Designed miniproteins, single chains, continued (2). Designs and how they scored, part 77

Each design is a single chain, and the fold is of that chain. pLDDT is the mean over its residues in the fold that is shown.

## One batch from the design tools (miniprotein)

Design m6838
Fold by ESMFold2-Fast:
Structure m6838 (fold): chain A 99 residues (1-99)
Amino acid sequence: GAREAAIRAGAGAGLALAGAAVAEKGGAAEAAAAGARAAAEGAEEAGRAGGEAAREGAERAREYAEEAERAAREGDAKEAAEYARKAAEAADEAARAAA
């Protein structure tokens, strides 16, 4: 239900923040990209369960995850981490809107 989708979106946001932290501390930029993708997937579930605000949050999370993946391919760990944090914020917004 909507509550379970909101919990998954929140868990995805947590993974995005963890991936961003890894990238910021000299780890692989791909850790931030993977976390951002998890945030986008959780946000998409919240968007399907929730109303317009949840769908808007899910769309933003997807866009930020795509940007994080692009930055990771370019080897820009700092930019990948910044977009992963934005994906986490968007996923958290989708979670709150779906709950």
Scores: mean pLDDT 87

Design m6839
Fold by ESMFold2-Fast:
Structure m6839 (fold): chain A 66 residues (1-66)
Amino acid sequence: AAAARAAGEARAGQLGDEAMKKYIPFVKYAHEKGLSPGEIGRIIQRALETGLPEEEVKKLIDEAAK
C-alpha cells in the first residue's frame, strides 16, 4: 500500500520539479502578456496534463491573451 503512494509521489515529484523549472519562464511571459495568475495556472495545469511542448504552451498563452 505505501509502496504505490511512494512510487506515485516520487514520479509526480520528479515530473513536477522538471515541469516547474520548464514552465517558470512561461509564467513570467504570460504575466507580461496581461494574464491573471488564475489564467496562467489553468494553462500550465492543462500543459502538464497533456504533456504539451514549450512551443505549444507559448501559443496557448498568446491565444489566451487575445
Scores: mean pLDDT 68

Design m6840
Fold by ESMFold2-Fast:
Structure m6840 (fold): chain A 95 residues (1-95)
Amino acid sequence: SERVEKLRKEAEEYYERAEEAIKRGDLESALEEAFKIVDIGEEALKLGDKDTAKEFAEKALEIAKKVLSMSRDRTIILRAIGAALRAIGVLLDAE
């Protein structure tokens, strides 16, 4: 599907931006990108592409876990937990 391929390209770009944000210690920007990736996972589920949804939910969860391991800020921790929970929701719906 051309639409799924476009979503894949967008999610890969967001993932690269999240990884770069993590490298520079910009955890808020990394989480912003993680939420964009989980939004793509949710859209892939609506399109019936469970494999794509699972792949990007796993990527978003990975970013959230990295942020949780690096942050001592309560607001960032709670936001990262929010991203992780949404990603886990997509993973459960993709099964």
Scores: mean pLDDT 90

Design m6841
Fold by ESMFold2-Fast:
Structure m6841 (fold): chain A 63 residues (1-63)
Amino acid sequence: AEEYYRRGVEAYLRGDLEKAIALYDKALELDPNFEEAKALRELVETQRLTPAVRELFARLSVP
């Protein structure tokens, strides 16, 4: 579980939010009570939704 969690953190630092979530999900599959993986998965998922929406509107609204 720890290895997937670590790889998820590295994916997040690279800005690959979807890979980070997938790796956290694998960590949770091995250890469903991995609190750190649960917390970061939720945080990254929230960031994935909000920034993508803002970026889309910026590109569509300004031009």
Scores: mean pLDDT 71

Design m6842
Fold by ESMFold2-Fast:
Structure m6842 (fold): chain A 61 residues (1-61)
Amino acid sequence: MTEEEKKLLEEIAELYKKAVEGDLEALDKLDELIKKFSKNITPEQRELILKKIKEAMLASE
């Protein structure tokens, strides 16, 4: 991975943790970063990741 990809993955991981904790702003930022990173990820993988995050947020309620 490039240094830019590594930083992007770290940002995604941090936003994912915040989104799972119920931070809706983090969920929105995560979606934007996944869109940018999805140049290297299939649309199906992106949708699956986003769906998993939303389900985790609902489970925390």
Scores: mean pLDDT 67

Design m6845
Fold by ESMFold2-Fast:
Structure m6845 (fold): chain A 68 residues (1-68)
Amino acid sequence: MEADIEKILKKAAEKLGIEEEKLTIVARTETPEMVSLLVESEDNVRLAVSVDRVTGTIGVSTVTAPAA
């Protein structure tokens, strides 16, 4: 559902303290049980955000790139 993606983007924007419009979806994975997005900010900060479709739980974690 597109509504789940809107909730994910809003949560990621709140976590970074920026506007949703400043987030880019880098990767998207959908299953019947979960929606997972990898989003990137203008400052190249990446967040992995997932929504459990059964419980409605939203998880947000910062993705660290290897030092290179």
Scores: mean pLDDT 71

Design m6846
Fold by ESMFold2-Fast:
Structure m6846 (fold): chain A 78 residues (1-78)
Amino acid sequence: SADEERKKKLGEEIIRLTKEYIEALKNRDYEKAKELLEEIFKKLEELDKIDPELALKIAFAFARGSDETAVERLEEVL
């Protein structure tokens, strides 16, 4: 369905942005990290309109830690 395709695209975008966010944090580029985090929340807002449960699971994955394991958790959920 169109919703399933959109969910997949949003999920791929969230994973990409998360990888960039973690790299920005490792480089201590906090300005870029903030911009990336805002983009992630924007994509989560779009996902929430389609699948609120999935959006909540992703938000909890972020709350548990913004490290390499967060990407693995997102890939398992998405």
Scores: mean pLDDT 81

Design m6847
Fold by ESMFold2-Fast:
Formats: structure tokens, C-alpha cells, sequence
Structure m6847 (fold): chain A 79 residues (1-79)
């Protein structure tokens, strides 16, 4: 499991990526192509929502599982 500090840092990093969504999308599109970039951003949005909800509920196990799921999915996309 990720520590609470690592999970909070992950949430901050994902939130910052979404604040710069247009720039992140352009970078991902250049690296992975348009379809994979769209999928990556969708996964980041969905995972941020789920990790944040789990952290607010005090469910650090669920938050860790969602973070690992995001990492695995991004690795499959080549990110």
C-alpha cells in the first residue's frame, strides 16, 4: 500500500495535471497519439475522483488500489 503522504502527493500531482489539461493533452498526444491521450486524461480524471473519495472516507487501502490501477493503465498506454 502507498503511504497517506504518497497518496496525498499523488492527488496533488493529478490535480495539477488537470489544471494544465490542454498542455498535458498536447504532450500526451505528441508522445502517445490522440486516442491514447484521450484515454489517459479520462483515466487521470476518473482516478483522481476515486482516490479523493477514498481518502475523504479514510479508506487508504481503496485509495492505494485506485492509484496502482491508474499506474498499470497508464503503463499499458505507453505512458
Amino acid sequence: MLSREQLELTVEQLAEALKNEEEVYAELTAALGEEAAERALRLIRESLERITAALEAGDYEAASEEAYRLLAALQELGA
Scores: mean pLDDT 78

Design m6848
Fold by ESMFold2-Fast:
Structure m6848 (fold): chain A 62 residues (1-62)
Amino acid sequence: SAEVERLRRLIEEEPERTREALLRLAEIDPQAAQDVFLRHYETLQEDPELVAEVSARLRRFR
């Protein structure tokens, strides 16, 4: 999925767009979103609303 790969790169290259890209990735590929979420947890945990939203979405899917 070219879109999944683009979103992953966006999250790694543009931290300011991480929230939006990660939420979209979770809708398209929850497994990829889970991997990215854990990989960037140190940065993402500074946004507790994002952490809660992504976590809840991934738990609901699984």
Scores: mean pLDDT 74

Design m6849
Fold by ESMFold2-Fast:
Structure m6849 (fold): chain A 81 residues (1-81)
Amino acid sequence: SEAEELNEKALELGKKAVEALKQGKYEEALELFKKAAELGLKAVELYTSSYPEEKKKEIIEKAKKHMEALLKKVEEELEKS
């Protein structure tokens, strides 16, 4: 499914991001993490497409907030290092 394909791509980008971090390529790692988060959120939207509208909106908003908070923490840590 499209959701599965997006989730697989997100996981692959996440693996590349971790590998970039191990190599000290912090800017590349952050960019890969951002792309992984974008694809992951799209996958969540597709997985919840059959849910009632209010529940779908709640799940997507919570997922988006958690991803934004995670990316912000990663960016702040990289700026300090």
Scores: mean pLDDT 78

Design m6850
Fold by ESMFold2-Fast:
Structure m6850 (fold): chain A 55 residues (1-55)
Amino acid sequence: MVEEARRLLDEMVELAKKAIEAYKNGDEDKFKEYTKEMQEVARRYRELVEQLRAA
């Protein structure tokens, strides 16, 4: 369970790095794509943490 949460955090970090790189390169489409993916991963992380606490 905690391993899944750590995996999601690692995915957010990688997506953030890719978003920053795309932004620096002026690739607006990729920046938006990575930002959306990061938001989805963050939502899953929040849901997982809430479920583990509320169980």
Scores: mean pLDDT 79

Design m6851
Fold by ESMFold2-Fast:
Structure m6851 (fold): chain A 58 residues (1-58)
Amino acid sequence: MDDAAHAAEARRQARKMGLSDEDIDYAAELAKTVPVEEAVRRAMARQVGGKDTVRVSP
């Protein structure tokens, strides 16, 4: 078990880092395979390399 707990923690951390909804979901999915800390780092790296801005209306 603990898969749901890992996903929840990853979403919490990603949200705190200011990630987009898509990146938050990505981090939650990663948390099923890797530790929460790694999942959040990966999601952050993806956001930096992403072409779409997390804020569609600046």
Scores: mean pLDDT 72

Design m6852
Fold by ESMFold2-Fast:
Structure m6852 (fold): chain A 56 residues (1-56)
Amino acid sequence: SEVDKLLKELERVEEETLERLAELLERGDMEGAQEVSEEYAEKAREIAKKIEEALA
């Protein structure tokens, strides 16, 4: 289903974000970690909106 595809996309984005955050934090790059977190929040919001639209 469309919702299943969007949920899998969200899971992928979450996993990629955690990997990037781990690398940045290991380097002590707090500004990069903040930027990646903000990117994640925006992507998650867009996916959530698409899920809402698919359920309408």
Scores: mean pLDDT 85

Design m6854
Fold by ESMFold2-Fast:
Structure m6854 (fold): chain A 67 residues (1-67)
Amino acid sequence: SAANEERIKKLEEEIRRAEEEKRRAMEELRRAAAAGDREGITRAIGEVLRAIGEIVQAELEIKKLKE
């Protein structure tokens, strides 16, 4: 349905945002690791995991909408 197509578009936008957040967090992780910043490493890992969770949730919802 058109409503499902619009929702899929919004979920794909959420995935793009989460992928961008993950990319920034991985960059921060790389910088923190190079600096030996343990607190920065822990924070960046948390951000990467959060972004992965958002991507997975959105992908699962898209899968359900396509069934």
Scores: mean pLDDT 88

Design m6855
Fold by ESMFold2-Fast:
Structure m6855 (fold): chain A 77 residues (1-77)
Amino acid sequence: MSEEDFEAEVYLALGLIYMAIADIDEKRGNKEAAIESYEKAIELFQKALELSTNPELREQAQRYIEEAKKKLEDLKA
């Protein structure tokens, strides 16, 4: 594992943490907090995608970006 691959994994993990935070806030009715956390998750997943040379990690990051974007569309409607 290269240093860049390790950093990509860290960014992916941080993005997942923000997805979890956003889900909790959404369930509690904290719409604005949920939006901010989903937006932060997207930034982190995009960073993972930029750093990663691993196809599996890139596919996971892309899927999570799409999931978070869909959540934002639903919350902003």
Scores: mean pLDDT 86

Design m6856
Fold by ESMFold2-Fast:
Structure m6856 (fold): chain A 73 residues (1-73)
Amino acid sequence: SVRENAIQYAAAALRRIGIEVEIELLEKRLEELKKSPNADEKEIEELEKKIKELKEELKEEEERLEELKEKLE
């Protein structure tokens, strides 16, 4: 069970890092689009929505990591 919990924790930690990186890349792209005079407002709205959804997913993964951490202690 300890090995299974460790594998699940590692997998969840990697997913969290992946989401954090994706958020950072999308926020950078959003900033670049907002500086462009030819930026499509729909593209800005779609990116803002995606960032919001990823931030909610990140919060859920962080909560899961804390639960898994407690099971390993």
Scores: mean pLDDT 81

Design m6857
Fold by ESMFold2-Fast:
Structure m6857 (fold): chain A 114 residues (1-114)
Amino acid sequence: MTQSGGGTFAEGGSVTLTSTFSVSNPQLVGWLRQRPGEVMELVASLNTSDPSKVTYGEEAKGRFTISLDLSNQTVTLTMSNLKKEDTATYYSFVFSTEPVPRLLFGPGVQLTVV
């Protein structure tokens, strides 16, 4: 998996984080984040069999949008109205059952909001 879109951004701004994966038959895709010194938390997840069923973490609701391009195997997180509290390392993930059940993570991208 690869990730892009990190960096330093202004409070109130917008950013798009992108991840590409090479996994056949993904069942779940999403984004986690880890704020400095904090535990990992869910930002957003999307069920590939029903892309209308999206789960957002509480702080992501209304500000962030997850999208999936299954044909290009790309999951995107669009973040708007950035807050200083959005400063974190963001990890994409993909769950697949083929050939065995496994959860794959991207390498992480650092986002800093100033």
Scores: mean pLDDT 83

Design m6858
Fold by ESMFold2-Fast:
Structure m6858 (fold): chain A 72 residues (1-72)
Amino acid sequence: SLEKGKELYKQGKLEEAEKEYKEAIKRDPENALAYYNLALVLKDQGKEEEAKEYLEKSIDLGVKELERAVLK
C-alpha cells in the first residue's frame, strides 16, 4: 500500500518500499503520488533511468489533475 511504502522508505528498506509502491500503482494507476514516491525510491537505489520514467508519469498525472481543478 502507499502508506506501507512510505513507512518502509523511512526505515531505509528501499527494495520493500519499491514493491509496495508498485502494488499501489497496480491498484490505482492514476495515483500521481504513488508514481512520485516510487521515483524517489528508485533514485535512492541508483536506478536513475527507471526513476526518471516514473517521475515523468507522476508529472503527467499531476498536470491532468491540475487541469481538472481549473474553475475559471
Scores: mean pLDDT 82

Design m6859
Fold by ESMFold2-Fast:
Structure m6859 (fold): chain A 71 residues (1-71)
Amino acid sequence: SPEQLFEEAKRLLEEGKKLLENEDYVGAIKAYSRAITLLSQLPVTPETLELRKEAFDLAYEATKKLVEKQR
């Protein structure tokens, strides 16, 4: 259901945040990418737009940190 996809996307964002805290940037990027994929299957609403923006912003930050860690 759409509600289950939304809740799964939220869980993936929380999982990604924990991975970021542990400096697992690749794991975090994968979690955020999966969340974005699930959110893309949902109707455009204020709630899904807000969560999409958060997922993209977090994916960008994780990618930036990964690049900065590479020598």
Scores: mean pLDDT 87

Design m6860
Fold by ESMFold2-Fast:
Structure m6860 (fold): chain A 66 residues (1-66)
Amino acid sequence: DELIEALRDPDPRVRRAAALLIGSTKDPELLARAVEVADEEGRRALAESVPLKPEEARRRAEELLR
C-alpha cells in the first residue's frame, strides 16, 4: 500500500501526511500495519488522526505536502 510505504519516507512531512490519512480512514488492517511500520512520531500522529474526519485529515495532509 502506498500510504504504508510513505510512512517510511525520508521526508518527515510525507510520513506525517501518511499517518494522518491512514488514521482518519479507521481501517483496522491499515492501522495495524501502520503502527508496525511507523516510528514514534508517526504513531502519535496516527493516534491524533483517528478522531479526525477524513476530509479534515486530507486537508491537513495537503497542507504538509503543499
Scores: mean pLDDT 74

Design m6861
Fold by ESMFold2-Fast:
Structure m6861 (fold): chain A 67 residues (1-67)
Amino acid sequence: SMEENREKMKEYGKKALEYAEQGDIDKALEYGSLAVKYALETGDQKLISEALKLTKEAVELAEEKQK
């Protein structure tokens, strides 16, 4: 359902940020990509945009933690 896809998007987005804080670029991207996948399944352009932005910010955060 749309609600289940939204919940999974939020769960994977949270995991992406948790791995980003640890400087794990590969896992931040993996979980961010999963958040985007579930956002796409909702068909909601706002959720898709939010998931894409979160994924970009998570990867940038993980890269910054590697410096």
Scores: mean pLDDT 88

Design m6862
Fold by ESMFold2-Fast:
Structure m6862 (fold): chain A 60 residues (1-60)
Amino acid sequence: TEAEELRRRANELLERADRLVEESLRAYEEGDYEKSRELLMKATDLYSEALRLEIEIRRL
């Protein structure tokens, strides 16, 4: 179904965002605060996209 396709895409975005958060934490621990910030911002964008898809699924 359309909802299943959207849910799969949302899950892929969440997995990518989680990996970026982990990379951000490693960069922070290494003292690369600028890289950490950039990775966190990218993760935030992916979480926002996933949330938008989840809202769309619930409205169907």
Scores: mean pLDDT 87

Design m6863
Fold by ESMFold2-Fast:
Structure m6863 (fold): chain A 68 residues (1-68)
Amino acid sequence: MIELPEEERKRLIENAKKVGRYLLEHDPDPELRKIGEELINTDDVYKLLGLEIKAAVLRTVKRREAEK
């Protein structure tokens, strides 16, 4: 069990919301925009971290596919 300080948790949530807003407004990929929407709509820090990792992996895969 990981117990995060309140300030750290709020910082992680705020950063995740910024990433979610960026994806929703600027990314043309519907799957990444869906992740952005989920980032905006959840306050569970562990879900937010998982969604950010998922988005990073998907961006890497799509970039690699586009380079071929």
Scores: mean pLDDT 74

Design m6864
Fold by ESMFold2-Fast:
Structure m6864 (fold): chain A 106 residues (1-106)
Amino acid sequence: SLPEAVAPPGATIAEIRAAASDEEAKELAISQLEALRELTLGFIDVLLALGRISEEQAREFKAEVERLYEEALREIENAEKEELPGIVLRFSAGAGDIMVAAAELA
């Protein structure tokens, strides 16, 4: 089954900007990255379960999702609140590109 749709990035960006502290803003950013990661991995798992992509292709796509996720987490650790929207949007774009690439192979 397809995972439930995650809130649009724009909604989370507004919440990050409105956050009372840098700590709260970072927690919101990490939560959004986790939700986008789960959505992207779930999409890959559905394509694999339907026989639309190979186990090797699924492994490679998942590895790229994890690489982008770890990179985004490292950026957040040293980021100021104003930088967090850019990090979330870059991860969202990268995850979207992986989903498009996987769908085109399916």
Scores: mean pLDDT 84

Design m6865
Fold by ESMFold2-Fast:
Structure m6865 (fold): chain A 76 residues (1-76)
Amino acid sequence: SSMREEQVKSLREASKRYEELAKKSKNPEASKSFEEASRLYLLAAEYLEQGDFEKAREYVLKAVGYALRGIGEELD
């Protein structure tokens, strides 16, 4: 569906944003957390594209967790 295509696109864009944030981070721990968020968003996009909504949701939640962890590490 067109809505699923837009959601897949949004997850791939999120992956790219966290990949760039990981490259620009001066904190090595934050960089690793953002790199993991990027990988997990990409996996979520792939599962959603395959129609596996349950796995897509699981990987989005994991990606959000790593993104928040990276933000917390930047504050230290």
Scores: mean pLDDT 89

Design m6866
Fold by ESMFold2-Fast:
Structure m6866 (fold): chain A 80 residues (1-80)
Amino acid sequence: SLIEGAKKAIEDAEKVVELAEKYAPEVVEEVKELAEKVKEYAEEAIKAAEEGDMEKAEEYAKQAVKYGQEMGKLAAEAVE
């Protein structure tokens, strides 16, 4: 479901922050900023879905995916 997907996005973002703190401290601040955006939009997507506004929930979910992809790219580049 969209709600379960958003919850997983929050969990995945937290894991990426933990990995960056351990293995890529030079990008930790940027990873944390992107993780905060993922969490913010994912939480808004959950809230909108719970309120029955699926169009708004999908818009917020797309933003969470966008910032999640940016976070993943940053983490991948840091281990090169």
Scores: mean pLDDT 83

Design m6867
Fold by ESMFold2-Fast:
Structure m6867 (fold): chain A 63 residues (1-63)
Amino acid sequence: MREEAEKIAVDIALKAYIENPDNTLALQKLQLEIQKIVDEALENGWSLEELRKRMEEAAKKLL
C-alpha cells in the first residue's frame, strides 16, 4: 500500500508539473495536499482507488 500510494503521488505530481510548469505556488500547494492525503489514507485505511480520486480532485481544485 505505501509503495503503491507513493507511486500514485509521483504520477499525479509529475503530470501536474508537465501540464502547469509556470504555476509554482499551486504546484507547491498540491505537493502539501498530496502528502496530507497519503497520511489520511494510511491512518484511515483508504483504498488505492479512493487515494487516487482524492489526489486527482486536489489537482483539479488547485490547478
Scores: mean pLDDT 78

Design m6868
Fold by ESMFold2-Fast:
Structure m6868 (fold): chain A 73 residues (1-73)
Amino acid sequence: WQEAIDASVDREQALKDGEGNLKKAIEAAKNGDFNTAASYAVASALHYTLAGELDKAREAIRKVDEAVKEAKK
């Protein structure tokens, strides 16, 4: 099934994009750039959702929210 192979490749790319955007979101939050952090957090969650990893999408939003709260202290 060629479609199954293509879907697997797309999911792998979506997971990588989700992880990359999560790292950028946390870095932006730690630097006090909360607007950029929010943008990357949404991008990370969308990519994890596209990969079928809803738990990772929610965890990404939670981690960025905690980083923002910690930076505001």
Scores: mean pLDDT 78

Design m6869
Fold by ESMFold2-Fast:
Structure m6869 (fold): chain A 76 residues (1-76)
Amino acid sequence: MEQEAIAEAQKLLNEGEKLMAEGKYDEAIEKYRQAATSSDPQIRALAYRNIGAAYKVKGDFEKAKEYYKKAEEIEA
């Protein structure tokens, strides 16, 4: 059901946030990439924004900019 798919995507975002707090940025990015496959555009935008934040923390400003732009394109 659609609610179950949205709930799984939200769970992936929550798991990614926990991994970010633990300094496991690459593992967090993988969880966010899975959430970015969601049919819900708000979840996809949030997932891309979180991927951008993870790359920024890693010092990869070019990838951070790319993912922030992807989030903005969904929200526009």
Scores: mean pLDDT 83

Design m6870
Fold by ESMFold2-Fast:
Structure m6870 (fold): chain A 58 residues (1-58)
Amino acid sequence: SAEDYYNKGLELAKKGTLEDLEKARKYFGKALELDPNFIEAAKNLMKVLAEIEKLKKE
């Protein structure tokens, strides 16, 4: 379900490594594919994207 993907994304995002944040981004994206109105998934996706940008070397 969308909720299952969202919860998996949250678990990965808590780990905070670039690899785990990229995985979290993918799972939040899957949650939004199943439920485009999933506001919490969209908010957490935006947060994860900002953290990925900050952690990327270039």
Scores: mean pLDDT 84

Design m6871
Fold by ESMFold2-Fast:
Structure m6871 (fold): chain A 65 residues (1-65)
Amino acid sequence: MIKEAEELIKKAKEALEKGDLKTAMEQLTEAIRLMESFREEDPEAYKKLMEEAFELQLKVNKKLL
């Protein structure tokens, strides 16, 4: 689960770099959904990945505006 969320965030970064905002948003949404499932099991991993996802979300929002 944690590795899968990390892979989704990585794919979202690659999509963002290529200008594919729709794919970046979809993969970020899926990653966040997975992270909620292990929030209580591994709070440290959750915090780290959520910070990275939030940063990516801000970058996507800037490009949409």
Scores: mean pLDDT 79

Design m6872
Fold by ESMFold2-Fast:
Formats: sequence, C-alpha cells, structure tokens
Structure m6872 (fold): chain A 88 residues (1-88)
Amino acid sequence: APKAALEEALKHIGEAIRAIDNGDYETAIKHLERARDLVEATGTPGGKAAAESLKKAIEALKNGDFRQAAVYTTAAALILVGELLELE
C-alpha cells in the first residue's frame, strides 16, 4: 500500500537526519537511498518528485554540500507528508 511505503520512507528520512546530526554521513546516505527506493516504487507523481529530491540530497552529501543536502531532504519530507495527508 502506498501509505505504508511513504511512512517507511519518512522513518528512513528521520534516521538520515539523526545520522547527519551525528556526523555519520555514510549511514545517512544509506537511509536516504532506502527512502528513495521506497518512494520510487509507489509510482505516484509525489513519490517520483520525492525520489528526485532524495537523489539530489544523496549527491549533495557525497559532495560534502550539507546545506543543499538539508534543503533537498526537507523538500522530499514535505512532499511525502503532503501525500500521506491525502491518504489519511
């Protein structure tokens, strides 16, 4: 169900934010990659938009651009919250 996938993706985004706060960027990237895969699998327009934002966040973290990583991660989270509010 799309709702379960979106909720799981948001949990991974939360874990990624915690990992970034701890300076564990490798763990953060793994959580963002899992969130990306979950939202891509939904096939919804919001899921595709969130996946693109998560891809950009992952690229930013790999390049050490933590400001852009935060921007794209926040954008993905907001898209997913919007999708979940439509499903509730």
Scores: mean pLDDT 85

Design m6873
Fold by ESMFold2-Fast:
Structure m6873 (fold): chain A 58 residues (1-58)
Amino acid sequence: SEEAIERIMELTGLSRKQAEGVVTLASVLPREVAIAFIMREGGLSREQAEEAYDIARE
């Protein structure tokens, strides 16, 4: 989880709090729903949100 948070921060430029949110969303929501929330809350493109989701899920 900590490694995923650090990788998401490095690749997306999100803050630690935002990256923690990505990991939480990825663990509790279906993929497409999580990606939509990550895009909206993180201000990320779909491609960046998909990458962040995949990192969070390993």
Scores: mean pLDDT 82

Design m6874
Fold by ESMFold2-Fast:
Order: structure tokens, then C-alpha cells, then sequence
Structure m6874 (fold): chain A 83 residues (1-83)
């Protein structure tokens, strides 16, 4: 794999992980289990942050950077609302 392709794959893996953790968190939030929901939203947030760092290092378009920043802000606000 080229270094550029590997970076794209790594970003994609983190985005998928974030989506999976977010879905698990949504399930716990729906069940009224705020502690588990917060835990899994924080896992999703960590993966989005890693994806953002990799995207910045790889020099990806501003549209991609902004989408990741917006996702991070959304989950930060969601965690704060549950705390």
C-alpha cells in the first residue's frame, strides 16, 4: 500500500469505529443508561479526533476537515448534555 492510501484507510477505519461506538451509545441513551452512553460517545469522539489528526497530516480538503470538526463538536455537545 502507498503511504497516502494507508492514511486514507486508517482515517476510514477510525470513522467506522466512531460510527459503531456512536450506535452503541445511542442504544444505551435510549435505555436511559447515561453512564454507558457517555462512555461509548467518548470512544466515538476519540476515534473522530484521531481521524481529524490523520486528515490534517495528510492534507485532505477543507470540506473533509470541517466534516470531522463538526462531528467532534456534535459529540462533545451530546456528552455535555448527558452529564
Amino acid sequence: LSPELLAEIEIGVHEIAAAVYSRIADYYEKQGNKEEAIKFYKEALEHYRKALDLAREAGLPESVIKALEDAIKNYEEKIKKLE
Scores: mean pLDDT 87

